# Ledger of designs, part 28: designed miniproteins, single chains

Each design is a single chain, and the fold is of that chain. pLDDT is the mean over its residues in the fold that is shown.

## One batch from the design tools (miniprotein)

Design m950
Fold by ESMFold2-Fast:
Structure m950 (fold): chain A 81 residues (1-81)
Amino acid sequence: MTALDYAQEAYRHAREGRMELMKKYIRKALDLPDLTREALQVMLAALGMTPEVIQLMNDLNDGSLSLEETKQRIRKLLEKL
């Protein structure tokens, strides 16, 4: 499975209210070396539309955050959930 495949599984679990499975699949996606911007966008959508997640999505889309910086911010958000 690709990072995007795992991100899409995380989103599906989030939509169905399965938070622990969502967190598990986001962690799997983040650990893959071929992480893409699209996968990070799907992971942010899975985490839910909080002000912090909306800001991260905007910063990723406008190029203010690198892929690696976005990855680290998502890891920190998972630790708080």
Scores: mean pLDDT 83

Design m951
Fold by ESMFold2-Fast:
Structure m951 (fold): chain A 59 residues (1-59)
Amino acid sequence: METLTIDGVEYEVTKEFELGPYRLLELEAVIDGKTVVATVAVNLRTGEITVLDRAVKKE
C-alpha cells in the first residue's frame, strides 16, 4: 500500500479516486492507540496537498 506523511505522521492510503483536477485520498494512521482517518486532495497539476477532514475512526 502507498503511504503519505502529513505533519510528521505517516498515513496509509486506504482509498484513492480522481475528482476532476484532484486526486482524493482516504488515509489511515494509528496514533496513541486510536485509528485516525483523514481525507486529502492532491492537485494533479501542482502536487499541492490539502487536508479536507481528519477524525478519529469508530469501529
Scores: mean pLDDT 76

Design m952
Fold by ESMFold2-Fast:
Structure m952 (fold): chain A 84 residues (1-84)
Amino acid sequence: MMSDEEQEEWAKKMAERLLEEVKEALKLYEEGKKEEAIFELEIALGLGRIVLGVLKLIGASEKALEIVEKTIEEIEKVLEELKK
């Protein structure tokens, strides 16, 4: 089983990857590719939820869970803004 430190590091790395996907989606939106931007954000949101589910299943630290939960909330917020 991963240590608490390894779980937190993994959660941070996954969160960073998800936030990079958000940045790429925003770039697509600025280029007029709204449908592609929405699709990328929906994929990122799905991946974030899977990561959170895995962390919950293995009994990861509250800190690791919070990192991913905050990232999911940011993705949801951006997705809602782009869908308007």
Scores: mean pLDDT 83

Design m953
Fold by ESMFold2-Fast:
Structure m953 (fold): chain A 64 residues (1-64)
Amino acid sequence: SEEDRLRAEFRRRVFEEARKMQDEIDEKSAGKSPEEKQKVKSELLAEMNARVAELRDELNRRLA
């Protein structure tokens, strides 16, 4: 269905955001202590969550 396709595209975009976040964690945490790596991870996770919320809002608008 169209709804199934839109939901699948949303899931794919979320996975892409998660992959980008992991790449950025690896880059920004290189050579840092475990504690500093955890801080970088937390900050980037918060940023990703905000982007995912925007994607969900877009999905909900397209489903209406």
Scores: mean pLDDT 85

Design m954
Fold by ESMFold2-Fast:
Structure m954 (fold): chain A 93 residues (1-93)
Amino acid sequence: MSKEDVINELEAQVLGLDLLLKAQPSKEEQLAYLKQLIELFQKYLTYLDDDDPLVPVLEKIIELAQKALNGEIDPKEAIEQIRELLKEGLSTL
């Protein structure tokens, strides 16, 4: 996977998050999504250089998702914050 592929996948994730929030998912569906997102974004990090501006954005998103899975923040609130962070990170490229 190239950096271009990662960016395209992340843009698709923003669209997917907008659709997910409109679908009004259950708490169980929200937690399942966050668990899958952590695994996916950890994989994306392996295709990026350490100095890539997306690295701190993806790491912050993973941290938010982990906090939601640990019950530290509401899963829906985490998903909304993740969406905004991802949109902001992509807009700076």
Scores: mean pLDDT 84

Design m955
Fold by ESMFold2-Fast:
Structure m955 (fold): chain A 86 residues (1-86)
Amino acid sequence: SRVEELARRLIEAAEREDWDEVAELLKELLVLAGASEEDAEKVGKLVRETAKDPSKQEELAKFLAENPELREAAERVQAALQAVYA
């Protein structure tokens, strides 16, 4: 499926520390999982920023906690990633 293809590409990009590609693939997966394009874009930006500055991880965690719909989409993406990894 498209979700499995994107999830595999995300894992491969993360293994080579290509955070720009990780952010773009994560954005596509979040939109497919039901997140808005705006929320998905913001998550992608925070992922890129966290790769350069680990203190930004708290900002990403807070953004997910404040947005239940985005959190549900993120949980679906996590499940897809785990299914590909398993």
Scores: mean pLDDT 83

Design m956
Fold by ESMFold2-Fast:
Structure m956 (fold): chain A 60 residues (1-60)
Amino acid sequence: SDEELAALGKKYGMSVSQVRSLVEALKSISRELMVSLIQHDMGLSREQAEELLEELEKLL
């Protein structure tokens, strides 16, 4: 839902469209590649990227 996307976006400093793009990307690329992309694009630690990835997986 847009409300769930907005809540996650607020927590991680992302727009709703950015959260939606990550959820869609997660459907088509590997978990390992997604962690790397999150760390690179958002400047998150590995632990923070893994936590965000787990939250994104709940939106699938």
Scores: mean pLDDT 80

Design m957
Fold by ESMFold2-Fast:
Structure m957 (fold): chain A 80 residues (1-80)
Amino acid sequence: MEQEKLDEEKARSIVERARRALDAAVEGYKDMPVDELRDLAEGIVNAALAETKGLSPEIQERVREEVRRLADEAIARHEA
């Protein structure tokens, strides 16, 4: 029970760090071609997923979904 809450707090922290990294990438590289930004975003996603090692498979999948959504939103903002 307590471990599940700690895992959820860790997952939230991982997602928040990924969001900040994606926001920084979009703001720092406004003139970057979208394909290069997608590669950078995939790197950020992969780094976040590496931090989920040791968490439950369900939490790992949830973080994957959230971080991929954040990456998609960041790319959409760059294209806008």
Scores: mean pLDDT 80

Design m958
Fold by ESMFold2-Fast:
Structure m958 (fold): chain A 92 residues (1-92)
Amino acid sequence: SVDPNELLKRLDELMREYLRSQGVPEEEIEEILNGKLTPENAELYAEALLYAVEQDPSLKPYVRTLLEGQRATTTDPVIREAFEKALERLEE
């Protein structure tokens, strides 16, 4: 059985790895991972989630839930589009 806390830790580690590789500053990484999403960083957040699933497919259900939740709660059409595109890519 997989511990949910270990999966969430793994997700965080992989997302940080991706965001650092894209040159995102540490302060912005903390904002993104704490859910402070903007039109400017939403695609980076979505790409980090997709990267994590590529590295560890066991994260796919968690990533799907996060993307669906963000899509449902966002009022910004640019942020919503980024998450809709990420959900499409996740299911390919």
Scores: mean pLDDT 83

Design m959
Fold by ESMFold2-Fast:
Structure m959 (fold): chain A 62 residues (1-62)
Amino acid sequence: MKLSKEEAAKEIAEKTGLSFKQALGIVELAEQLGIDRAVQMARLSGLSDEEVEIIREILEKM
């Protein structure tokens, strides 16, 4: 089942420790610029490779 933006942002926040607002920003970037760009921005936010992979998996379900 395809995740909504809010559901994806909630899962990202829960699994990575980002705020809901930060997670929602990553989701919006993925919709506008693609998953690879959103993942790159997550890395620039200081997230680990493991956290970045979790974000990618969640975004692929949208």
Scores: mean pLDDT 80

Design m960
Fold by ESMFold2-Fast:
Structure m960 (fold): chain A 86 residues (1-86)
Amino acid sequence: MDRIAEAVGQAIAEYEKGNLQRAGQILSDTLGISISRGSMAVSLTYVYLKKGKVDDAGRVLSDILGISFDTGKKAAQAGQKVLDTL
């Protein structure tokens, strides 16, 4: 749980900096998914987080990564916290 939330926070930080490939790679390495799937998850989550829609971001993470909504919501909250400090 904490591992996924930390990885999403790191991926969102890299995405905000324009390091799009690195952002997707972080989720790929953490979850054992393709870089393409990781990049899709980060990109869509980032759009919702920039709008302050944390629950929608959590749903997107849940759907794309095949994780529970509770895990996705905690990960989205970690991403939002990172964006709020950048």
Scores: mean pLDDT 84

Design m961
Fold by ESMFold2-Fast:
Structure m961 (fold): chain A 67 residues (1-67)
Amino acid sequence: KLTPLQRRILIDYLKEKYGLSEEEARKVLDILDNTQDEEEIIKRLKEEFGLSEEEARDVILTYRGLS
């Protein structure tokens, strides 16, 4: 699990780089915290938040780098 500071950093990153709202960024973190399957994460990020496959993969790598 990410620390509160790491969660803030990732929320700000998602908002700045991908144009997500505060609420959307928080939902992305909840998906990453609770889903292990990379393909399921990619699918949800694409369907729910309009990210591309490349953007979804970048989000996963960023999250894993902080974890």
Scores: mean pLDDT 84

Design m962
Fold by ESMFold2-Fast:
Structure m962 (fold): chain A 100 residues (1-100)
Amino acid sequence: MKSLEIAREIGREFPYKLLESAGLGEIVEAIKNNKLDKEEIKRKLQEIGLEPEIAERFAELIVEAPSEEEKINILMDATLTLGLPLERQKRLVDYVEKRM
């Protein structure tokens, strides 16, 4: 019972902890409080290492997403572009955009 409860807690918190570790904790709080600013999201994504064009596209998708869960998932997808070549970053954001 206790081990299963800890596993569920870790699973629920894992996306948020990953995003906070990437320097996106302020955006996570803005999503939870429905206080999103596209320019702030774009700026923070650029600060963690996304190219300006890719940061702009992810910021738009995050703002337009209808639920907190979808916004968090798109934000996680943005962190997965870190360290990828620009062409792979473009393909990943295209894939996310086509799913909306």
Scores: mean pLDDT 74

Design m963
Fold by ESMFold2-Fast:
Structure m963 (fold): chain A 61 residues (1-61)
Amino acid sequence: GAMELVKRALERLLKGELPTDEELQGLIDAAKNDVQREAILKAYEDGDVAGILGIALGLLK
């Protein structure tokens, strides 16, 4: 499910790695609104691991 993909993305991001396409889709699916979806996609395009990590932590807790 999307939460399992979010967890996998977080484990990768904590290691300084960008999420896989599947894990990225999980983050997008877990996003609460279009602003969060666009922020995730922009951070991914920019290679901003810290930016994606901050958003992903907000999606879990």
Scores: mean pLDDT 81

Design m964
Fold by ESMFold2-Fast:
Structure m964 (fold): chain A 97 residues (1-97)
Amino acid sequence: ERARELALEAYRLREEMEANPDLPPEKQAEIRERAERLAREGLELGLVLDDAELEALAREVAEAEAAGDRSEEVRLKRGLVELNRWARELEAAEARK
């Protein structure tokens, strides 16, 4: 499923960002572009949660990760959280003109 692929790609992109927090501006821009593309696809597929759902899922994932759970299910949920955060940033930017 495309939704599953997007969530895993979002998870991998987030891992890349966390592993390399001090990237040069050019590489940071490339990562931002990739995040924006994933967010746009997620919006088109309807993979959007409301604010309460997103916060609940983010907390669930953070607790699982803190407990050492690195299962594919947790990685998919983390990817969905990140994708929804990037989608909100994109929507807010478009709404601002």
Scores: mean pLDDT 79

Design m965
Fold by ESMFold2-Fast:
Structure m965 (fold): chain A 87 residues (1-87)
Amino acid sequence: MEAERERIREELLREATETFLEAGRILGSEDLPPERLEELRKRVEEALRILAGHGIELLSPQTPEEKELVERLKKEGEEELEKLLEA
């Protein structure tokens, strides 16, 4: 059980990190139109959820709204990560 759990965790972390880095890099740009920003938010939210399960603290958000979102996703990600590991 633990071997499979660790494998799933590593795979999720790898995918989440890759997705987050890509989406985060784009979100950090002011050149993005609102429509694309909304699409990337979903990808970042999913990635943050998985990363939060590893005890990731707060990231360096740019706006107050982002700070609130990151803190919210951190808590949700921890719960979702536990659910996946239990499955």
Scores: mean pLDDT 60

Design m966
Fold by ESMFold2-Fast:
Structure m966 (fold): chain A 65 residues (1-65)
Amino acid sequence: MEEEELRRKGEEVLEFARSLGLEAELEDGVIHVYIDSDSLEEMYRAMAVLGEAVDAGLEVKLIER
């Protein structure tokens, strides 16, 4: 596990989340994804981001806006 690799992977996951229209931030190796519980579609998109982040070895927090 390389710190540089985790940083690059984190930025890739952030761009993926933002490309899906989700608000996301990377802080200390943890991806924070902000979701609107009003939309089942946003929930499914957030789950896709969670899967990508977990595969990249990153922690994810889903935060309700």
Scores: mean pLDDT 77

Design m967
Fold by ESMFold2-Fast:
Structure m967 (fold): chain A 85 residues (1-85)
Amino acid sequence: SEEEFREYLERAMKEMVELVKQKDYQGLAQTLTDVVLWADEHMDRELRQKALRIVALGAREAQRVKEGKMSIEEMEKRLKEALEE
């Protein structure tokens, strides 16, 4: 369901942010992989594509945070905005 999709991605987003705060980039890569696998098993094609876009965004913004080009707060804001679409 769309509600289940939203709840899962909200939880995954919070996990991504915490892993970036901890500088656990290997854990982040695992979490991103888990989201891709979950979306493939549980979502129709359109919701799966939305999940993959959020995963790609999370990976990109985490890299920018790692490089000192973006704050963790800005990353969290961008992920929340993507989820609300």
Scores: mean pLDDT 81

Design m968
Fold by ESMFold2-Fast:
Structure m968 (fold): chain A 77 residues (1-77)
Amino acid sequence: KDTPLETSVYMVAGAVYSSLGDLEEAAAYYDKAVKASNGQSSQALYALSDVYKKLGKDAEAAKYQAQADALRAQGLT
């Protein structure tokens, strides 16, 4: 289940690094957000997927997008 403050802090850090073009740092913080939510944050999973797609890591991007889509289909975040 989502741990609100920890996941939110990592999401903000990831967004800041992504806006600066530091995609590797952005991916690291979004990964921390996913782990803080025990993989239950579709928002963090979509963000991580988007960053991996921008890095050209299509396999990782597809994996995280599928996890996020599954959570949305189950009525989860």
Scores: mean pLDDT 80

Design m969
Fold by ESMFold2-Fast:
Structure m969 (fold): chain A 104 residues (1-104)
Amino acid sequence: SSLLLRLIGLILRAIGLMFDLELAPSDELLEELARVAEEIARLGLEAVRRGDHDLARLAIRTLRRIADFIERLRAQGLIDPALADRAIARIRAGIARIEARLAE
């Protein structure tokens, strides 16, 4: 599936950005991770539209891991709290949209 390959690519990019953020936290890396998460959410929503519920669930699980990672760095004082809270809110909104469509 073309969607699966795109999602795998975004997951690998998110993992790389999470490693970079843990080693050298920056607002720019946090914003880039949030952008990658938004792309994962869009692919998850497209997966639901195509009836690929397993791919949509993979997107949700990945987004939850990204949100949890950002919350951990925020709790450790490693990233800006306001930027972290905005990123987490956007990710959770993306998860909610995918879950709402899966429930239908």
Scores: mean pLDDT 91

Design m970
Fold by ESMFold2-Fast:
Structure m970 (fold): chain A 113 residues (1-113)
Amino acid sequence: SEEEKKKLEELLKEFQEEIKKLIDEFSEAVRNKAPEEEIRKIAEKIIEKMKEFVKKVGEISGNEELKKEMEKLIEETKEKVEEALKNGDYEKAAEILVDTALELILKVHELLS
């Protein structure tokens, strides 16, 4: 419906703004050589924001298949990010988080088309 489409467009806009702020916070913490625990907590916030976004997309769209695909992507991302963080590869962790955010955004844009 047009109402559902508008809700998804607003949700997508909110997600793009919030995820950019969190990724910028992650990059700043890495640049400022923040403790590993602080960097890890920001990564966890990013993953949680992605999960909340996917849940809301599922609720508005009723598209269970898309929800499952996006949830799987987030779980795979979490595993890759945890590995990168354990190795001290913060640049790789940031790359993985950005790539996943963009993929989630693209999947919702396809739903709106």
Scores: mean pLDDT 88

Design m971
Fold by ESMFold2-Fast:
Structure m971 (fold): chain A 63 residues (1-63)
Amino acid sequence: SSLEQEIRQLLEQVLKENPDLSEAEKQALRTLADDGISQGLSLDEVKRLLDTALGIIRRRRAA
């Protein structure tokens, strides 16, 4: 579907913008996007979810 393609493109953009992420962190973001698609979340909802998860990852690195 177009929505699934848009969500996957959003994920790839997030991963491209954050090349310093570990493989485990990248996999966690991929899993969140896949779960969002499975739950029927909108593009905006998945974007907020990915932004929240990325913020948590960055805070852990600062601690």
Scores: mean pLDDT 85

Design m972
Fold by ESMFold2-Fast:
Structure m972 (fold): chain A 98 residues (1-98)
Amino acid sequence: SKLEEMVDEAIRELAPVFIELTREDPSNHVAGSLAYGFARAIGDYETAREILKMELETFGKDDPVLLESLSKTLRKLGDEEEAKKYLEQAEKAKKELE
């Protein structure tokens, strides 16, 4: 659809902006969340992994949402062993919050 084409074009134009903003200021959680989402949307899973690792370092290595997202991203990259490790960390973190 034309709307999907317009959204895809906007994502491709905005992705590099939010990725660079996140690299410049990793403490900007809104920019980081957008950068991750846009990197995923354009199929750039290597950049998505980079953003998630920066967010974990900045906001907490035991955030279950970030750990689960990193696990899914690593699976897209074929890093199944690392993906399993982060999934197990996410499950442990969820249990500690209950």
Scores: mean pLDDT 82

Design m973
Fold by ESMFold2-Fast:
Structure m973 (fold): chain A 74 residues (1-74)
Amino acid sequence: GMTALENLHAVGKEFGIDPGTTGEEMVEGGKEIIKKALEELDAARAAGVALRVIGDLLELYLQGKISKEQFESL
């Protein structure tokens, strides 16, 4: 199975976005992935992408890889 980081990077690649490896980069990358999904996809598919990205970022926060302040900036 994919880790949260691996899944975030895989989704990012589909939208031409590298979400990086730092907490700040991963949160900003996640925001850009969601933004592109909302621009390029219908509402239901965009919602699916947003839920996946937010779920991965939450798991990374729980793993201590992003700070509470960084996560709350979503």
Scores: mean pLDDT 86

Design m974
Fold by ESMFold2-Fast:
Structure m974 (fold): chain A 79 residues (1-79)
Amino acid sequence: DKDTDLLQTSQDAYQRSLDAKKNFENGKMSGDEAIKIVEDSIRTIEQNLSQSTDPAVKQQIQKLLDRTKKILEELKEKK
């Protein structure tokens, strides 16, 4: 199912963003590198949202997009 694959790849992108934030917070990754990963993940999720046709799946992908954007905001606020 294409919508199931789009949801899965969106979940994977969100997880990469969480991992990037964690790696930055524990000193294993620069802030610029973490921001780059999260921005790329946002792009992937936005593309998946535009390709999804199931309203329930669109809503789940939108929630992942909102959460991933929040991670980006938190990273940009760190000193």
Scores: mean pLDDT 88

Design m975
Fold by ESMFold2-Fast:
Structure m975 (fold): chain A 68 residues (1-68)
Amino acid sequence: MLEELIKRALEVGRRTAEILEEAGEPNRAASFYAATGVLAAAVSIDPSLAEELLRLLEEELRRAEAEA
């Protein structure tokens, strides 16, 4: 469902940005906010692309959590 994919993307982006901001990396946090915006735009075109982008965001979240 399109709405659910957008909601998940926003949540993943927000969590990643919060972790990076707490780590003192606001530029990286801003990049993840921007990536979330790109994902939202992609979802309006093709939901399957959004799922692949969401997986990339989730992978970056795991890396950020492992390094934090």
Scores: mean pLDDT 70

Design m976
Fold by ESMFold2-Fast:
Structure m976 (fold): chain A 65 residues (1-65)
Amino acid sequence: ETVEAALARARLYSGENRVVRGLEAAVAGDRATGLALLREELAKAQASNSENAIAEIERLMGLVE
């Protein structure tokens, strides 16, 4: 899956949130900002112990890296 495909899918299901903003930054060529936004969301998911959210954000970070 490409970052562009992940962004298109995220826009359909999650609306405008930090994950979408992170993927938009990565697609625009600002990989550093994209990763920073995804890391912020990962930290929140880890703090709330949300296993499904942690796994999905880690997968998306792998696509951006």
Scores: mean pLDDT 76

Design m977
Fold by ESMFold2-Fast:
Structure m977 (fold): chain A 55 residues (1-55)
Amino acid sequence: SNDDILLKKLKEQGDEISKIVELSEEEKKDLNSKDLQKVQDALLSITKRVEEKEA
């Protein structure tokens, strides 16, 4: 399904982010969720945190 393709893409982005920042247990759970919205929200939150730390 389209959701499966999008979820795979989001997981790939999560893997890339996990290489540059340490993830909390909650963040790891959210990234491994079957809920597309939860995965997307977690990625946005983590990305925001990484961007602010690099700036």
Scores: mean pLDDT 76

Design m978
Fold by ESMFold2-Fast:
Structure m978 (fold): chain A 63 residues (1-63)
Amino acid sequence: SDLDRVIQIMRDNSFVKSHSEISKEIAETLGISQSTASRILNLLLQGDLEGARRVLEEALKRQ
């Protein structure tokens, strides 16, 4: 799923990249805004998988 791709980007980059760099990579990979990617990343860091999925699905519906 697209959410699994986001989680993988976060895991692969958590030790070497800043929050803004990870958010940018997520945004570029999924074709969403960096502000939306940052919000999804924050929700995942809080353990809110359902909130993260909802925000991602709404962003993708606009494309």
Scores: mean pLDDT 80

Design m979
Fold by ESMFold2-Fast:
Structure m979 (fold): chain A 110 residues (1-110)
Amino acid sequence: MLEFQRLKELGKDYSLELLQKAKKELEKLRKEAVEKLKEIYDLSNPKDKLRFEIDVGMIDIVEGVTLVALSNKLLANAEDKKKREEYVKEAIEWFKEQLEKIIKNAEEEK
């Protein structure tokens, strides 16, 4: 057997593949945002260090909520490929906008 049944089963897991792809993209965006925050804040200053830790904590919460919401939408729309791809795009775009807002607020609070 050419593992045809296994390949067909993997096709049904497209929602999981999309979720894993989205998670990797969000993790990349998070890493870039944390590096920018390290450049904005003086981590030797206790006040700036606390603000940095709060901002990183907010990013972690936003990432978690985004992934949970996206997972639920991908599972609910398992038979609609275009709809699932749209939810991935919207989740990544929304997360990026939240990161840009956090970075802008950090720059303005100097």
Scores: mean pLDDT 81

Design m980
Fold by ESMFold2-Fast:
Structure m980 (fold): chain A 92 residues (1-92)
Amino acid sequence: ELAALIEAARDRVARLAAESGEYAAGEDFLAVLDAVLAGRLDEAARLIYERFGERVDPRLLPHALALQQLLAQGVPVEELEERFAARIAELA
């Protein structure tokens, strides 16, 4: 379920990174997904701010900011999973 979602996200991010040449942005995005999977939402929010603020692929920045806003609002993990799936699908 969530593991399958993360695996699909890795594939989509890898394709995006290869297309744009921004592999580092893909790795940072996957780190956020891994933090969410671990239930470490405060760490995920911090990673979004620190890693995506000024050095992220412009195509990923809106999705990272949307996730940060959802985390700040305290939405449940199941809602975040749905939002991740939708945003990653938009990138694919």
Scores: mean pLDDT 55

Design m981
Fold by ESMFold2-Fast:
Structure m981 (fold): chain A 91 residues (1-91)
Amino acid sequence: SAEEEAEKLLEKLREAVEAGDEKAVREYASELFNLAYKNQDVELLRKALATMRELGVLHAVDVELGMLRIMHALKMPNIQPFLDVYEEYLK
């Protein structure tokens, strides 16, 4: 289920980038990020960020990075692995 949702969101993200639809790019990127976090799936986040980097749209999750930093400061569990993956893909 989550794997199928992720593949559909990745396809929609690619289509939005090809269409130049910056709003849709931001929305699908955010949904991929939230799906990864909801399922505690660090590898899904890694795959999503790798795709965003290849497409040149890594900036689309800047707000989510800010959110992770706030959650980490609030000492929420299991945040550090997501921060670590994001830091691997900073330009």
Scores: mean pLDDT 80

Design m982
Fold by ESMFold2-Fast:
Structure m982 (fold): chain A 84 residues (1-84)
Amino acid sequence: MKKIAEEIVREIQELIELAGDKAPEVLSKYLDVPGYLRMSVARALVNAAKAGDPEEVIRVLNTFSLDPEKVLEDVKKAIEEVKK
C-alpha cells in the first residue's frame, strides 16, 4: 500500500508539472467514481500529491473505495493525454 501510494504521489506531481491548475480536471475524466464525485476526488488526490503526502492519498482511496492500481493507471492515462 505505502509503495503504490508513493508512486501515485510522484505520477500526480508529474501531471501537475505538465497541466498546472488543470491537473484535477484532466485526472477527473479517468477516475472510476460517479460523475458528481469526480472533481472532488481528483482535487483531493492532487492536493495530497502537492503536499507530498502518501498517507493522505491512502485516506482518499479508502474513503471512496478506489483500487490503488487502477488509480495509478488513471493518472498515467491523464499524463499521456497532456503530453499530446
Scores: mean pLDDT 85

Design m983
Fold by ESMFold2-Fast:
Structure m983 (fold): chain A 82 residues (1-82)
Amino acid sequence: MLEKALKEAEKLYEEHKEKFEKENPVGTKMIEKLIEEARRLVKSDPEAARFKLLAALNMLRGELVKLGLSTEPVDKIIEKLY
């Protein structure tokens, strides 16, 4: 579940990162860092990875709202983590 959610979050981030960077470069870099930290921790500390991923997904959701884009893709990933 966690590894699959992380892959889906990485894909969603890559699909929109250029748009996110234009509107919010600082927030975008923070999302990227949280996703990278989750990827690094997923095998050694799954609980820490899950918390980092949830933080990144909540920030991603906010950026999608600001761009007028659907939050459905991110909401589906968040549901898999609960």
Scores: mean pLDDT 84

Design m984
Fold by ESMFold2-Fast:
Structure m984 (fold): chain A 62 residues (1-62)
Amino acid sequence: DVLEELKERLEKERREKLGEVLRRGAERGRRALEEYASGHPSFAAGRALREIGDALQEWIDS
């Protein structure tokens, strides 16, 4: 079915574009979290955000 084929193509294209956007967003988010954590080194939240930033970087590197 042409509609089934078109739907599959759109889903694949969407997944590829979403993957790229999410990867770029994660990279920018990691930087923002790192800057915040660096500004608040003694905050428990600062430590947690740094750990989240590290996890995002690991995901980007995957």
Scores: mean pLDDT 66

Design m985
Fold by ESMFold2-Fast:
Structure m985 (fold): chain A 95 residues (1-95)
Amino acid sequence: SMEEKEKELLEQLDKFIKGVEGLGKLIDELEEKGASEEDLENIKEAIERAKGLFEQLKEKAKELDSEEVKEKLKEAEKKIKELEERFKELLKKKE
């Protein structure tokens, strides 16, 4: 049903947001301890994968007339943007 599809997408978005927040915490730890070149590449690849997954989730949402899904997508987009900005700051501190 459409309700089941909405519920599944909301669950996927919640997991996605938690994953993005987890990357943010990893950036916090690397800012404190110092980041290796390998750490920076791993985060860069994880952010690119997250951006790709977000585009897939956004595409799935197009057929759902759901305000809850739209709100979660906006939250996820904001979290990704904040993560990218924090990663750029980490790169600047390393250089």
Scores: mean pLDDT 85

